# Ledger of designs, part 94: designed miniproteins, single chains, continued (3)

Each design is a single chain, and the fold is of that chain. pLDDT is the mean over its residues in the fold that is shown.

## One batch from the design tools (miniprotein)

Design m11253
Fold by ESMFold2-Fast:
Structure m11253 (fold): chain A 101 residues (1-101)
Amino acid sequence: DVRGILEAFLSGPESLKKLLIEEGFSEELADRIVYSSHPELRLALLVSLIGKARNEPDSVSEIIELVIAGRYDEAIELLLEKGLLDEEEAELLRQVFEKYK
């Protein structure tokens, strides 16, 4: 559920930690991700989770590279072009990028 993933990233650290544990991350790894000083790694993980939720994990590798490079607008446009996000989900992702960067 891509919307649920995006809303968890917007809701704050407790919601994000819960999402990561539900996705199979250990509590220790989830804490490291949520409280990391490297927001680009959290944003790259978000894109990876979107790909997994759409059953298209291999299609997001290029987009993850764009996010790590800080090329957020290009990452969103590519996600839309690949059909991995609708326009409403893309707007939520823009809000996540603004919050975490």
Scores: mean pLDDT 81

Design m11254
Fold by ESMFold2-Fast:
Structure m11254 (fold): chain A 62 residues (1-62)
Amino acid sequence: KVEERIQKLNEIKADLQSEIERLQAEMKTADPETKAELQKRIEQLQKGLDFIDSEIERLKAE
């Protein structure tokens, strides 16, 4: 139940972390315009990770 939900959230978190790493790698060789777009996407994904982390902590407290 709770453990299954936490495990699913950890899987989603791992996927988001992998996507962020991929986008960060692309930023190293991107032009300034593309870099700005990639940075915005990374920020959105990082907010998603923060949300998932807060949900995991909430579930662990119950």
Scores: mean pLDDT 83

Design m11255
Fold by ESMFold2-Fast:
Structure m11255 (fold): chain A 83 residues (1-83)
Amino acid sequence: GPAWLAEIPEEELFDRLATYLVNRFPELADKPELLRTIFELVAPRSDSEEELIALAEELVRYMLENNLPLTVEGARRAYEELF
């Protein structure tokens, strides 16, 4: 995994991302498995916390704009289409 990921405890980094995404997209508040999947998909492509948040937001926006279901499978499909 990227070296920067070792700088912050994984659960703390996940909590920061989940808090940001839920504030931006309230429909994610009751979808912890989806939030975890988004984190796991975008974290390996990220070089910083700022990029992690930006890529996760881009993934969620793509799902919403393309009317993909807000599910684990929807996130995986969106990831394959975007990246």
Scores: mean pLDDT 84

Design m11256
Fold by ESMFold2-Fast:
Formats: structure tokens, sequence, C-alpha cells
Structure m11256 (fold): chain A 72 residues (1-72)
């Protein structure tokens, strides 16, 4: 999975990728349950293997399935 693939999916939702670490992507923007569900659905619809999406403080954390990582 590339960082650009994630950016292209989340940008229309008003979110930006602020950090990538291994299988995790950190997003900045609205952290409401509605937005979190929209992020998970949009990423899965784009064929990105998502294990979990959850809020952490002012960010949303996307965790990819085991064996996948985000590359630049």
Amino acid sequence: VTKKQVEDVVKPLGLEVVKVEGNKVYLKGDTSPKTILAVEEALKDAGIPVNAVYPEGDEIVVVLEKGYEVVD
C-alpha cells in the first residue's frame, strides 16, 4: 500500500495524512464516529486491507491488516 493511495482516498473526506509508521497511517481532521466509519468504508472500497480505524486524541489511526505496510 502506498501513502499516495491512502491520501487519494481520504482527501475527499477532508482528512490529511500526517504520519506513516509501518502498517499505521495517522490522519488529521474530524475524529467523529461518522468520519471514522466513512474512512474505513472508503479505504476498503478502494481495496486497501484495513484491520482497524480508531480515534487517538486529535487524530484518526488506520491500521492495515497483518503483513501489509505503507510505503512512500
Scores: mean pLDDT 82

Design m11257
Fold by ESMFold2-Fast:
Structure m11257 (fold): chain A 65 residues (1-65)
Amino acid sequence: MKVQEVTLRPPPSMTREEAEELLRQARIEALLQLDKEIEEAKKAGKEDEVVAKLYRLDWSSVREG
């Protein structure tokens, strides 16, 4: 239970506008994790390799982090 599931289900009272904001925030958080991996790749000079790997583990990578 270390990996927290993304809560993208708003309550019935919520409007689509609010749901979109929550979805965007959750998406941004996942992207921030990817950014960290890219930063490490920059140090090694192998950004393309790491990015290509993330493409395959688009969801798995985020879940593990």
Scores: mean pLDDT 62

Design m11258
Fold by ESMFold2-Fast:
Structure m11258 (fold): chain A 61 residues (1-61)
Amino acid sequence: SENEERARKLVAEAVRKGVTGPELGKAMDLLSEASHATGPERDELYRQAAEEAEKAIEKAK
């Protein structure tokens, strides 16, 4: 899904840039949870993972 692509891309970007903090940890946990979910629940977890990864990147600026 688009949310999965965005979440994985943002987490990879954060890791490559050396971003750390609880928001990145939350994003990675949400990605793990999404891998065990199906349907709309999985897509919502990917959406949340993307939001948390984006917050981690913005906070590091």
Scores: mean pLDDT 84

Design m11259
Fold by ESMFold2-Fast:
Structure m11259 (fold): chain A 88 residues (1-88)
Amino acid sequence: MTPEELKKWQEEGKKILKEAEENAKKRVDSMTFEEIKALLEKYGVEVPEDMTEEQLKERYETLLYIAEALRKIGDRIDEEVAQRKAAE
């Protein structure tokens, strides 16, 4: 990998991560503590009674950010694989 290719990859990665962070924050900001707790409990995730609303939102935001970032990175990998197959 050339230094120029590395720089481009880093810049594209930063954009993906920033968009994932913004999307996660918007989603969490649109949800109430009760909605997040109910969603986690519905999927069998136990929420500690001593967990504050701020802590729960922060953890859920982090999980959404990771999920969104992995999804976008996966889509990018699939696109690169498709381009390589088209180029033989």
Scores: mean pLDDT 74

Design m11260
Fold by ESMFold2-Fast:
Structure m11260 (fold): chain A 91 residues (1-91)
Amino acid sequence: ATQLDTAALQAAIDKLMALVEEGPKSIEELRKKAREAGVLFVLDSILLYIKMGANKEAMERELRRSTNLPDDLIEKYLELYEKLVELGAKA
């Protein structure tokens, strides 16, 4: 797992959300922008859950089981999951 404090992870998630809101045309375009912004690690962690067939509820359970992330950050991960599926991310 990425060794970040909660504030640094919060900033990375907020930056990734802004990139998604810019309306990238594909997951590949979003990954390129996320890499340039230094937040690819957040994007790729969610994409890995989707690729492994985890639904939103399964990702929430795994994040709560394996991390000490506060509820606010977990809710943002869930919002990103929904937006990425809408953009075409699939298992």
Scores: mean pLDDT 80

Design m11261
Fold by ESMFold2-Fast:
Structure m11261 (fold): chain A 74 residues (1-74)
Amino acid sequence: ALSEEQIEAFVDRVLAAPAEEWEAVARRLARELGLSEEQIEAVLNVVRTIQANPEWSDEEKRAVLRTALRRLAA
């Protein structure tokens, strides 16, 4: 399971990158966290959803990504 500190660090690092780099950054960080390929693809689907909704607030983008990582940690 991922700690809250790991989840927050992941969200911060992904969303700090330019939007076009989010998928690559998320894939790298998810592998570093030891997520399976299935879990990585689940996270990347969420990242792609956030990329498709640039009108969402930064707070909404962070909440969506954080919730996805918590579900994988359960």
Scores: mean pLDDT 86

Design m11262
Fold by ESMFold2-Fast:
Structure m11262 (fold): chain A 73 residues (1-73)
Amino acid sequence: MSPEELVERIGEILREAGIPEEEVERVKKRLMEALSLPDKAEGLREAARILEELPLSEETLQRIEDLLVEYYL
C-alpha cells in the first residue's frame, strides 16, 4: 500500500465518521508528513497523535489502526 493510498483510505473513513471536508484535508496533509518521516516509530506515533485529536469512535479508530499496522509492517 502506498502512502497516498493509505491517506486516501483514512480520509474516506473520516468522511464516513462525519468529519468536515476541510478538516479531512488538513488531517490528510499532516498524515502524509508523518508517513514521510525517516523514523518509522516516530511516524507511527505522530499519526496516532493526529488521530487522537479527532472525535472518533473506538470502532473507527480500530479501522484506521488496522490500516496503519498494515502500512508499517
Scores: mean pLDDT 81

Design m11263
Fold by ESMFold2-Fast:
Structure m11263 (fold): chain A 72 residues (1-72)
Amino acid sequence: EKELEELSVLSQALAEAIRKAFADAGFTFRPDDGDYTMEIKLEKSENGELKVTVTITTADGRTGTGEASAKI
């Protein structure tokens, strides 16, 4: 099923983008602390690849952005 394959690829790209966003914000990944807002955007590029962009905003007002691409 192509949808499961695409979802798996998206999950990997999303995880990568999240890690990059936290690193960019200077924020150690702490899921138990969780005092942040996460905004996820997906864009389909003209190359037929899906681009995942994650923006993290912490309670301190720090902002970080991470990007990853997925082939679907």
Scores: mean pLDDT 69

Design m11264
Fold by ESMFold2-Fast:
Structure m11264 (fold): chain A 74 residues (1-74)
Amino acid sequence: SMFEKAKEEAIKKADELVKKIQSDPSLSDEEKQTKLALLMQEIAEKLRELGLSSEQIREIVTEVTNHMYELLDK
């Protein structure tokens, strides 16, 4: 389904960003936060473009956000 594909793509992008952040000790805390915020905005915008419901967008954004912060231990 479109919902499952969108969720998988979002999680994949989140995993890729988390890996980059964790592997690069030169990134400042501000740069890390900016990268996370930009990805969350990109995901939300893409989900809206795909025509997902507000409920579906909320579910994916919440799961992706929790997933990223769990990996970063925030």
Scores: mean pLDDT 80

Design m11265
Fold by ESMFold2-Fast:
Structure m11265 (fold): chain A 68 residues (1-68)
Amino acid sequence: MADRIAEIAHRLLEEAGKPELGEKVRQAIRDLAAVPGVTDEMVLQAAINFLKEAGLPEVAERVEEEAR
């Protein structure tokens, strides 16, 4: 699941013209998912919060829709 969230975020950020940010988000999601006790829901919420803080709420909404 976390890999799916990472790939969705990466693809959407590439579509938005931010491929460098997409790669950083993908790596951050994978690093978070590797931590024992972190759930898929925690990874999804972290990705959504990061994208909103980065000023990309439309990308955050699409990540949530496609991952659920």
Scores: mean pLDDT 80

Design m11266
Fold by ESMFold2-Fast:
Structure m11266 (fold): chain A 60 residues (1-60)
Amino acid sequence: MTAEEVLKAAGKDRVTAAELAEVLGIPVELAEALIRRLDKDGDGTLNKEEVDKLLGMLEP
């Protein structure tokens, strides 16, 4: 799964914790923790670059 596929599935250029949890099939609480670590903008969402970094952390 690529960052572009995650964003396309969410229907926009950014993803919320709920959208990320739905796309990845993980608990929303885990998605919120991942966003907190990677969210450079501090808005509670991830852009394509941040999603790409997140996927790199989950998949070696």
Scores: mean pLDDT 73

Design m11267
Fold by ESMFold2-Fast:
Structure m11267 (fold): chain A 59 residues (1-59)
Amino acid sequence: MSELQQKQKKVVQAYSKATMEKGPDAGRQAGLQTGQQLGLSQQQAQDIIDAYDAAKNAP
């Protein structure tokens, strides 16, 4: 199992939880913050959040 998969899960968990509690703007900021603390670039964290959000809202 890769360290990247664990980091992705933590970013998604932070995003999902904060979105549920404070809305999507707060969720995105929490996910980005968590990603940066885990050593991901801002772009990598954004891509993870965007992929999760797209999958959740896919037609």
Scores: mean pLDDT 79

Design m11268
Fold by ESMFold2-Fast:
Structure m11268 (fold): chain A 100 residues (1-100)
Amino acid sequence: STPEERLRALRDGLAEGERNAASLTPSQRAALEAVRAGVAEAEALPEHTEADIARLEAEIAELLARGLAEKDPAKRRELTLEIIRLEARREVLRLRLELA
């Protein structure tokens, strides 16, 4: 699978999720929205480097550590959604570097 095919599959998956949004639980819809936001943020960046990806990976690691320490279920859900958003952003940025 090429990076172009992987980016297309990601966009197609998001489009399918949006078409089926009415059949998703609120939790599933929140996760889909987090992925969509991460993809959109990555696509909006005209330039990025390996250093930008490294900073994003460090931020994800920090949020994972905070999630392990968090006792409030609502705050844990917020951290989980933020991690999903950043992971989607990281994946798109990595694929875009492979295409450059």
Scores: mean pLDDT 85

Design m11269
Fold by ESMFold2-Fast:
Structure m11269 (fold): chain A 87 residues (1-87)
Amino acid sequence: DEKKEILEEVKEMLKKLLEDVKNGASRDEIILKLENLIKFVKTNLPEDTELIEELEEILELVKNGASREEIIEKIEELIKKIEEKIK
């Protein structure tokens, strides 16, 4: 299942991003990683518009100066949603 394999990869990328945010990564680093992840999803899962929209929402929150706690919560929620899709 190609879709499941790609979702597993997206989940691992999000988990890495989550750890980077928790460890104090800069806003610019978080933005770059989110933009790269969005590009990856648009290329490999273009039909998953919900996932793309949720990633773009997190990106806009980071760009607009949302707290690290809000960013962490949104990434954790998205990881949980992907886990539910994979099962």
Scores: mean pLDDT 87

Design m11270
Fold by ESMFold2-Fast:
Structure m11270 (fold): chain A 82 residues (1-82)
Amino acid sequence: MEELLEKLKKAVQEGNDEEARKYLDEIFSKAEELVKQGKIDEALELVRKAVDTLVEAGASQELIDYANEKYRKILELALEKR
């Protein structure tokens, strides 16, 4: 996951929103699988790190909003599993 977060950071720094969305989708897919496995804290930490990476790298508001919508989806799935 560290490699994927680093790729996300580089895509954001390069202004490549398409690549950044691709890496975000992959990160959120992994987080969703972690929730399904009952690894809720790991899933939420992963999604939080992705959002923090976007903010730190200076991502567009559109990309941050996209990530926050995905984060909300993961939170809703996590609540259903508890």
Scores: mean pLDDT 81

Design m11271
Fold by ESMFold2-Fast:
Structure m11271 (fold): chain A 72 residues (1-72)
Amino acid sequence: MSDEEIAELEKKLEEVAARVEALIAQGASAAEIKAEVEKLTEELKKEMPEMAELIDKFRDTLLAYIDRVAAA
């Protein structure tokens, strides 16, 4: 796995995290934010199928974070 592929993945994951923060700032519901995360991470897995395991772990972590924020 090349340093270039890792850098591309990191950049795209940062873009997903930034989208989540923007939705939270807009007052979107946890359900809406989760749906967007699932959509964006599925798009990433189609673009970078070799990174699917890492993308899935990121998705699961982010979904857990959203649930925790919504429960607080």
Scores: mean pLDDT 80

Design m11272
Fold by ESMFold2-Fast:
Structure m11272 (fold): chain A 77 residues (1-77)
Amino acid sequence: SVEISATARLDEEGRIVVTYSASDPRAQEVGDEIARLLETGDPEAARRAQERMGKLGQKVMDAMIDAVNELQRELRE
């Protein structure tokens, strides 16, 4: 099974930065690309990338979205 971890934080300019790590090198490459697209606010391109990768892409996307949602929730409180 592929092990995936993602964390989100604000940089000094107030932008959301996602750090992603996976045990699979291919998943790491996909994760790096999706993280960049999410940072630039291009969720449409990120969604297409996850669909092409099937279940692996979905798992990567879910981990990153969960990290961003948790950060945004904390910022609201």
Scores: mean pLDDT 71

Design m11273
Fold by ESMFold2-Fast:
Structure m11273 (fold): chain A 100 residues (1-100)
Amino acid sequence: KEKELKEAIEKLVKLAKELIDAGKSGPEIAKALYEEAKKEPLFKVKYEETEDGVVKVEIEFYTPENVKVKLTVVGKPGEFQLRVENELGEGTSEKFVKVK
């Protein structure tokens, strides 16, 4: 379980970094992460695209300790946002990246 989850998360992190380095827009990065995440059986993935072109992706998974984690990706023009939340409220973290 732990190795599979770690590998799946590492694939998403690597993809995000590659797309940021390639100069992709926030919505393009979010869409690519959605397409990759939906292939992983460990992830429950939701996709939302707003009329103004903002892409929101929610990825839910369980840790080896059986704690539910929600990873929220928001891609909008000029900004890529990553938010991590767990049910215990102790693991909340946010990262904002300027993109095209």
Scores: mean pLDDT 76

Design m11274
Fold by ESMFold2-Fast:
Structure m11274 (fold): chain A 96 residues (1-96)
Amino acid sequence: SHMEKRRAFARELVREFYIGALREAGEEELADLLEREKAPTETAGLVFAGLVAKRNPEAAERDFERAIELLRKEKREELVEEVEKLKERLKKEQEE
Protein backbone atom coordinates (compact mmCIF):
# COMPACT_ATOMS: atom_id res chain seq x y z
CA SER A 1 0.00 0.00 0.00
CA HIS A 2 1.22 3.48 -0.87
CA MET A 3 -0.24 4.77 2.39
CA GLU A 4 1.70 2.19 4.41
CA LYS A 5 4.96 3.31 2.77
CA ARG A 6 4.16 6.97 3.48
CA ARG A 7 3.35 6.19 7.11
CA ALA A 8 6.65 4.36 7.58
CA PHE A 9 8.52 7.26 5.98
CA ALA A 10 6.66 9.80 8.14
CA ARG A 11 7.58 7.96 11.34
CA GLU A 12 11.25 7.76 10.32
CA LEU A 13 11.19 11.46 9.38
CA VAL A 14 9.73 12.36 12.77
CA ARG A 15 12.35 10.19 14.50
CA GLU A 16 15.14 12.05 12.69
CA PHE A 17 13.63 15.39 13.71
CA TYR A 18 13.49 14.33 17.37
CA ILE A 19 17.15 13.35 17.26
CA GLY A 20 18.11 16.51 15.36
CA ALA A 21 16.15 18.73 17.72
CA LEU A 22 17.85 17.12 20.72
CA ARG A 23 21.25 17.88 19.19
CA GLU A 24 20.30 21.49 18.46
CA ALA A 25 19.11 21.82 22.07
CA GLY A 26 22.62 20.81 23.23
CA GLU A 27 21.62 17.29 24.30
CA GLU A 28 24.14 15.61 22.01
CA GLU A 29 24.86 12.64 24.31
CA LEU A 30 21.16 11.81 24.57
CA ALA A 31 20.70 12.13 20.80
CA ASP A 32 23.72 9.87 20.18
CA LEU A 33 22.35 7.30 22.62
CA LEU A 34 18.95 7.20 20.90
CA GLU A 35 20.70 6.73 17.55
CA ARG A 36 23.12 4.02 18.75
CA GLU A 37 20.32 2.07 20.47
CA LYS A 38 18.16 2.46 17.34
CA ALA A 39 15.28 3.58 19.52
CA PRO A 40 11.84 3.43 17.87
CA THR A 41 10.13 6.66 16.87
CA GLU A 42 7.72 6.38 19.83
CA THR A 43 10.57 6.00 22.33
CA ALA A 44 12.52 8.89 20.80
CA GLY A 45 9.34 10.98 20.85
CA LEU A 46 8.66 10.31 24.52
CA VAL A 47 12.24 11.12 25.51
CA PHE A 48 12.10 14.30 23.45
CA ALA A 49 8.71 15.31 24.88
CA GLY A 50 10.09 15.02 28.40
CA LEU A 51 13.12 17.13 27.56
CA VAL A 52 11.11 19.77 25.69
CA ALA A 53 8.88 20.29 28.74
CA LYS A 54 11.95 21.58 30.58
CA ARG A 55 14.35 23.04 28.01
CA ASN A 56 13.42 23.88 24.43
CA PRO A 57 9.73 23.72 23.47
CA GLU A 58 10.33 26.59 21.02
CA ALA A 59 13.15 24.71 19.27
CA ALA A 60 10.92 21.65 18.95
CA GLU A 61 8.17 23.67 17.28
CA ARG A 62 10.67 25.23 14.87
CA ASP A 63 11.95 21.81 13.82
CA PHE A 64 8.45 20.42 13.27
CA GLU A 65 7.45 23.54 11.32
CA ARG A 66 10.57 23.21 9.16
CA ALA A 67 9.75 19.57 8.43
CA ILE A 68 6.15 20.39 7.58
CA GLU A 69 7.20 23.19 5.22
CA LEU A 70 9.59 20.85 3.39
CA LEU A 71 6.89 18.20 3.08
CA ARG A 72 4.40 20.76 1.75
CA LYS A 73 6.92 22.00 -0.81
CA GLU A 74 7.22 18.39 -2.03
CA LYS A 75 3.40 18.04 -2.15
CA ARG A 76 3.39 15.31 0.50
CA GLU A 77 0.14 16.32 2.19
CA GLU A 78 -0.44 12.93 3.85
CA LEU A 79 2.98 13.07 5.52
CA VAL A 80 2.24 16.59 6.76
CA GLU A 81 -0.96 15.27 8.34
CA GLU A 82 0.86 12.41 10.08
CA VAL A 83 3.57 14.70 11.50
CA GLU A 84 0.95 17.18 12.75
CA LYS A 85 -1.07 14.38 14.40
CA LEU A 86 2.04 13.15 16.24
CA LYS A 87 2.90 16.70 17.32
CA GLU A 88 -0.61 17.20 18.72
CA ARG A 89 -0.49 13.85 20.54
CA LEU A 90 2.83 14.76 22.18
CA LYS A 91 1.49 18.15 23.28
CA LYS A 92 -1.47 16.42 24.95
CA GLU A 93 0.86 13.96 26.71
CA GLN A 94 3.02 16.83 28.03
CA GLU A 95 -0.11 18.46 29.52
CA GLU A 96 -0.93 15.28 31.43
Scores: mean pLDDT 66

Design m11275
Fold by ESMFold2-Fast:
Structure m11275 (fold): chain A 57 residues (1-57)
Amino acid sequence: MKSKEEVESLYPGFDYDEKTGKAVPKNKELVEKYHPDLAYDEETGKVISKEEYEKRK
């Protein structure tokens, strides 16, 4: 697992969740700004692909 600093550096707008060991979105706008191929799913609080997000609408 990457460290908190590595996650923030490689995935701007994400933070490291110490309990689950996963990267979680820190801010919806930052994720979408730096990763235009990804979208924030408001229903589940997860980051998903833009293609998957379009299917949910």
Scores: mean pLDDT 63

Design m11276
Fold by ESMFold2-Fast:
Structure m11276 (fold): chain A 73 residues (1-73)
Amino acid sequence: SMSKEELYAETELSLVLAKLAIAKATNVPLAPEELEEMIKRLDELLENVELSPELREQIEELRRELEEELKSL
């Protein structure tokens, strides 16, 4: 069974992914402030939560994508 911390991390990841999916589907770009907030939230998960290797890899990949989008603005 998943730990409470991993369940929390998966929930946070799902919310970030949902925001990105909505932005893509509606063709409405995310504001720089929203990208920065999402990156900060993912950093907090990576630093403070004990994650499975699979979940950690997913969060690290998503963080890299958000950071690249922010740098391209």
Scores: mean pLDDT 80

Design m11277
Fold by ESMFold2-Fast:
Structure m11277 (fold): chain A 98 residues (1-98)
Amino acid sequence: MAPRLQRASEEKAKELEKEAKKRGITVTLTGGDSVEARYTAYSIGVGGGASRVDMQTDGGEITDLTLETDGRTYELGVDRRPSDEEQRAIGDVLERAG
């Protein structure tokens, strides 16, 4: 990953981790390149289903974050907090996966 894109990705990953943690979800970067990065999300206290978060970038900025688990897809806004509904949906899916 280019240095500029790497820093932008790390900053957005930390923002996502902070917001997801409010719902009891931890997100960890598992890989990436100059175009996309992949994160692992898992629920705190559920004992451990793992989900995948995929990230898209444009010009070094994160434009799309997607949580994929159990064949279902949830979109997370990177320029806003996940809504209460999105946070509950993510938590419910991770609970079912764990």
Scores: mean pLDDT 43

Design m11278
Fold by ESMFold2-Fast:
Order: sequence, then C-alpha cells, then structure tokens
Structure m11278 (fold): chain A 72 residues (1-72)
Amino acid sequence: AEQLKKEIAELEKRKAELQQQIDELLQQGQAARAAGNTEEQAKIQQQILDLLSQIADLEKQIRQLKQQLQSA
C-alpha cells in the first residue's frame, strides 16, 4: 500500500511539473504571437503537444496505480 502511494505521489508530482512547463510555454507563446514570431510560436506549440502527450501517459499510469490501491 505505501509503495503504491509513493509511486502515485511521484507521478502526480511529475505531472504537476509538466503542467507548470506548459503554463510557462503558454506565456512565451503569447509573447511570440504579440511579436509576430510565427517560427517561435510553432516551436512552442510543438513543445506543448509533446508535454501533453507525456501528461497523458502519466495520467494512464496514475489511474492504473489508483485502481490497484482501491482494490487493496
């Protein structure tokens, strides 16, 4: 039980860190848009998509571990 809780907490922490990076990139994206820098805006959009993909994978793992914890 404690090991599963630790694994869930670590994945939740990692997810929060990725969400923070997305928030920072969204601010940078707004600045790039205001400057008319379409190349930088495209790079930021790609980075956000990559981070969202990583978050989706973490959410799947968290969901599986939470189901195991609830069954115990």
Scores: mean pLDDT 85

Design m11279
Fold by ESMFold2-Fast:
Structure m11279 (fold): chain A 71 residues (1-71)
Amino acid sequence: SVQQIKDGTLNLLRELKSLYPELSELLDEYGKKIQQAKSKDEILSILDELAEKLPPEGRELVLFFRRLLES
């Protein structure tokens, strides 16, 4: 369901905040976008935007998670 995808994505964002506390404001902004998303495709698009704004290791984590959602 879309709600399960949102919950998983928000858990990923919490882990990213732990790894990159300096990006907390950015990650909170994207958390709000995830909560407002109405479809899986919107969540995937939001994750693509976020990945471009993260350090390489954070980007790879987001892209890995995104790939699991496409399965």
Scores: mean pLDDT 87

Design m11280
Fold by ESMFold2-Fast:
Structure m11280 (fold): chain A 81 residues (1-81)
Amino acid sequence: MMDKILAEAEKGNVDAQIKAAEIAMSISELEWLLKHAKTVEQVDAIIAAIDTMMAITFDPKKQEELEKLRKKAEELKKKLS
């Protein structure tokens, strides 16, 4: 189902982008979603997904990548607010 949700998110469907963030399984998926986020609600969903992934990630390098992505998400949220 993820592939179908990502296809709808690519078309600019806001609800699909939020849903994709909720089920994202990789840092690359979160980076793609953030690049295409256009609303504060989309960015909040991505930040929540990053926080969830950080809580279950024990690799220091992946933790650093997630922290950098979270900072980019916070900066984007400020620009959209």
Scores: mean pLDDT 72

Design m11281
Fold by ESMFold2-Fast:
Structure m11281 (fold): chain A 85 residues (1-85)
Amino acid sequence: ASTEEILEKAEKAFVRLILEESRAGRLDVAAALAALANEFGRQAKEILDDPSLSEEEKKKRILELVEEARRRVEALTGRRLVLDL
């Protein structure tokens, strides 16, 4: 998958979890997930905007960022951030 595909799938996965937690009445968890999604987007943009990194290095760092996000989502919700990569 391309870096763009990975980021699109991550965004969709975050939105899905936020909506599910919100609909379940867990507004505090939904808010925490939204904050985590915003932090992820900011960090991804910093990686993509770094002129010192090659395209391969950017992809590697984005994949590492996704794995960190998965761990943080699981710790927060007990659920997996599912990306069909």
Scores: mean pLDDT 84

Design m11282
Fold by ESMFold2-Fast:
Structure m11282 (fold): chain A 68 residues (1-68)
Amino acid sequence: SELDRETALALAYMQIAVDAIEKAGGDAEKARELLKNTKIESIDFEPGKRLTVKTNLGTVTIELPEGF
């Protein structure tokens, strides 16, 4: 459903933020600049399987649980 896709997207965006914070070593200013310069290149939603978000800083994949 659209809600399932939106939930997976929210999780992917949260993971992008976490990855930026990790890459910045916990420096809030560096994390902010990394997030500001993050560009989403593609979003691929495979219902019942996964959501993949490709960015210029890396790829995030959210595996969908059974019944999602």
Scores: mean pLDDT 80

Design m11283
Fold by ESMFold2-Fast:
Structure m11283 (fold): chain A 67 residues (1-67)
Amino acid sequence: MKVLILAVGLSDEEVEKIAEIIKEEAPEWEISVKRFPNADEAVAEARKLREEKGIKTIVVSTEPFEV
């Protein structure tokens, strides 16, 4: 299954660590990462990808956001 991590305000090392933890729990998942400038854009893209392409999305943000 293809899974996209949408990252806001995280360092490259932090994103890699989160992806590693997720892969450890579900090694059959194809994990990809995309960075966003703010939480609103990340949440909007996540919803679009879920609704239009059926892609599983995980939003990780240091900024507060509405899900």
Scores: mean pLDDT 75

Design m11284
Fold by ESMFold2-Fast:
Parts: C-alpha cells; sequence; structure tokens
Structure m11284 (fold): chain A 61 residues (1-61)
C-alpha cells in the first residue's frame, strides 16, 4: 500500500512539473489516498497510482 501511495505522489509531481502546474501538499495527499482506495477496489497497484496521479493533476488545469 505505501509503495503505491509513494508512486502516486511521484507521478503526480512529475506530471504537474511537466505541465507547469502548482502541486500542493493537499494534492499529494489526495493522490496517495485515491491510489490506496483504487487498490482496495481491485486496481493493480501500478494502474491505481497512475490513475490517481492523473486524476489529481487534471483538477489543477
Amino acid sequence: MEEVAELAIKVAEFLAEAEGLPLTDEHRQRAADLARQKVEEGYDGFLAAISAASEVVAELR
């Protein structure tokens, strides 16, 4: 679980930096929480992390 949350945060940071969007600690926490929730719903850890990060970064646009 923690590895998935950490991956989600790193992916969100990478995507936000690539698009020049300001990522806050609240967005990092949301990405981590959403990734954990997706794993509980049956998502693969990698897909959960990528999906959560993408969803959070989309909110910044």
Scores: mean pLDDT 80

Design m11285
Fold by ESMFold2-Fast:
Structure m11285 (fold): chain A 85 residues (1-85)
Amino acid sequence: SLTPEELRQAVREALREIARVIDEAKKQNLSYEEMKKKIDEVIDRLAEKYNLPDEVREMLKALADKIYEEYKKTGLPIVELLPLP
């Protein structure tokens, strides 16, 4: 069972890793589908590492999907779209 601090640290690590993957995918001119796949892989890896509940894993994936959609619509920098925990 995770403490609230451990959960917050896991979420922060996930958001930092997501930002890194998005930056690298943009530099490589990857499709949005490939970018989404890499981000989902990061979320799954961290969920296994920290033993996150399935509801938290699905919430993070849904949040990442919304970030991709907003990025496509607005063209805003990715760092402006990432929530701070």
Scores: mean pLDDT 72

Design m11286
Fold by ESMFold2-Fast:
Structure m11286 (fold): chain A 95 residues (1-95)
Amino acid sequence: SPEQVRALMELGAIIMDEAMEVVTSEDPRVRAVYQETLDRLQELLERGIRENLSAEEVYEELIAVLEEARARLRELGDERGAAREEKIIESIKKS
């Protein structure tokens, strides 16, 4: 469906943004959070294509992954990273 294609394209854009944070993060603990988040989002993209997940299912799982990343970054004291994840979550919810 057009909604599913849009959801998968939005997921792809977020994957690219998370990959940039992996490359640019200097704290290995913060980098690990972004790497684990990237790995989960890549698995969601693959499963979304293979299993023909609905837009709703893709967005629900995407939000859950980003909410966990936000919480972990906050626990590490990366308030900028946590705020970035929150902004992405809010953008998705308004789509």
Scores: mean pLDDT 88

Design m11287
Fold by ESMFold2-Fast:
Structure m11287 (fold): chain A 84 residues (1-84)
Amino acid sequence: SAAEVLEAGKKTLIDNLNAAKAWLEAQKPSLSPATQAQADRLIAAIDELIALLKDPNATEEEILAQLKRILELAAELQRLLEEE
């Protein structure tokens, strides 16, 4: 069913977000303090998105806003990584 496909997609997204968070944590010790701080902001935003995806009361608007924030934080982290 469509509901089963959506729940499977949500689980895959959460698993991918946890993998991304683990990768970021593994990279942090090799980064400058400013880049570590940006990685920490991205990790925190990922945790907030995972919490929203697990919350049955979370709205689509809240999820989309958090996803947009993650994309903006990831773009800034990428910029800082290119300057290391």
Scores: mean pLDDT 86

Design m11288
Fold by ESMFold2-Fast:
Structure m11288 (fold): chain A 75 residues (1-75)
Amino acid sequence: SGAETLRQAAEEGKRLAQEHPLDEAVRRIAEKYGVDEETVRAMVEGLMTGDGLSPEQALGAAAAHARAVKLGLHS
C-alpha cells in the first residue's frame, strides 16, 4: 500500500541519519527519490528548528515526503 511504502521510506531516512552526517543523508534521500537536494535540506531544517524534531525524525519525515512526491501524492 501507499502507507507501507511511505513508512519504509521514513525508516530508511532514520537509518541514513544514524549512519551518515546530516548533509550526506539529505543528499542520499534526494538522489534516491529524485527530489531536489535543497528542497530536502530545507524541509529537514524546518522540521528540526520549527517542530523540534531530532535529525533522525526529521530525515524520516523528509524521506516519506520525498517518496510521496515521486508517487505523485504531493507537489
Scores: mean pLDDT 81

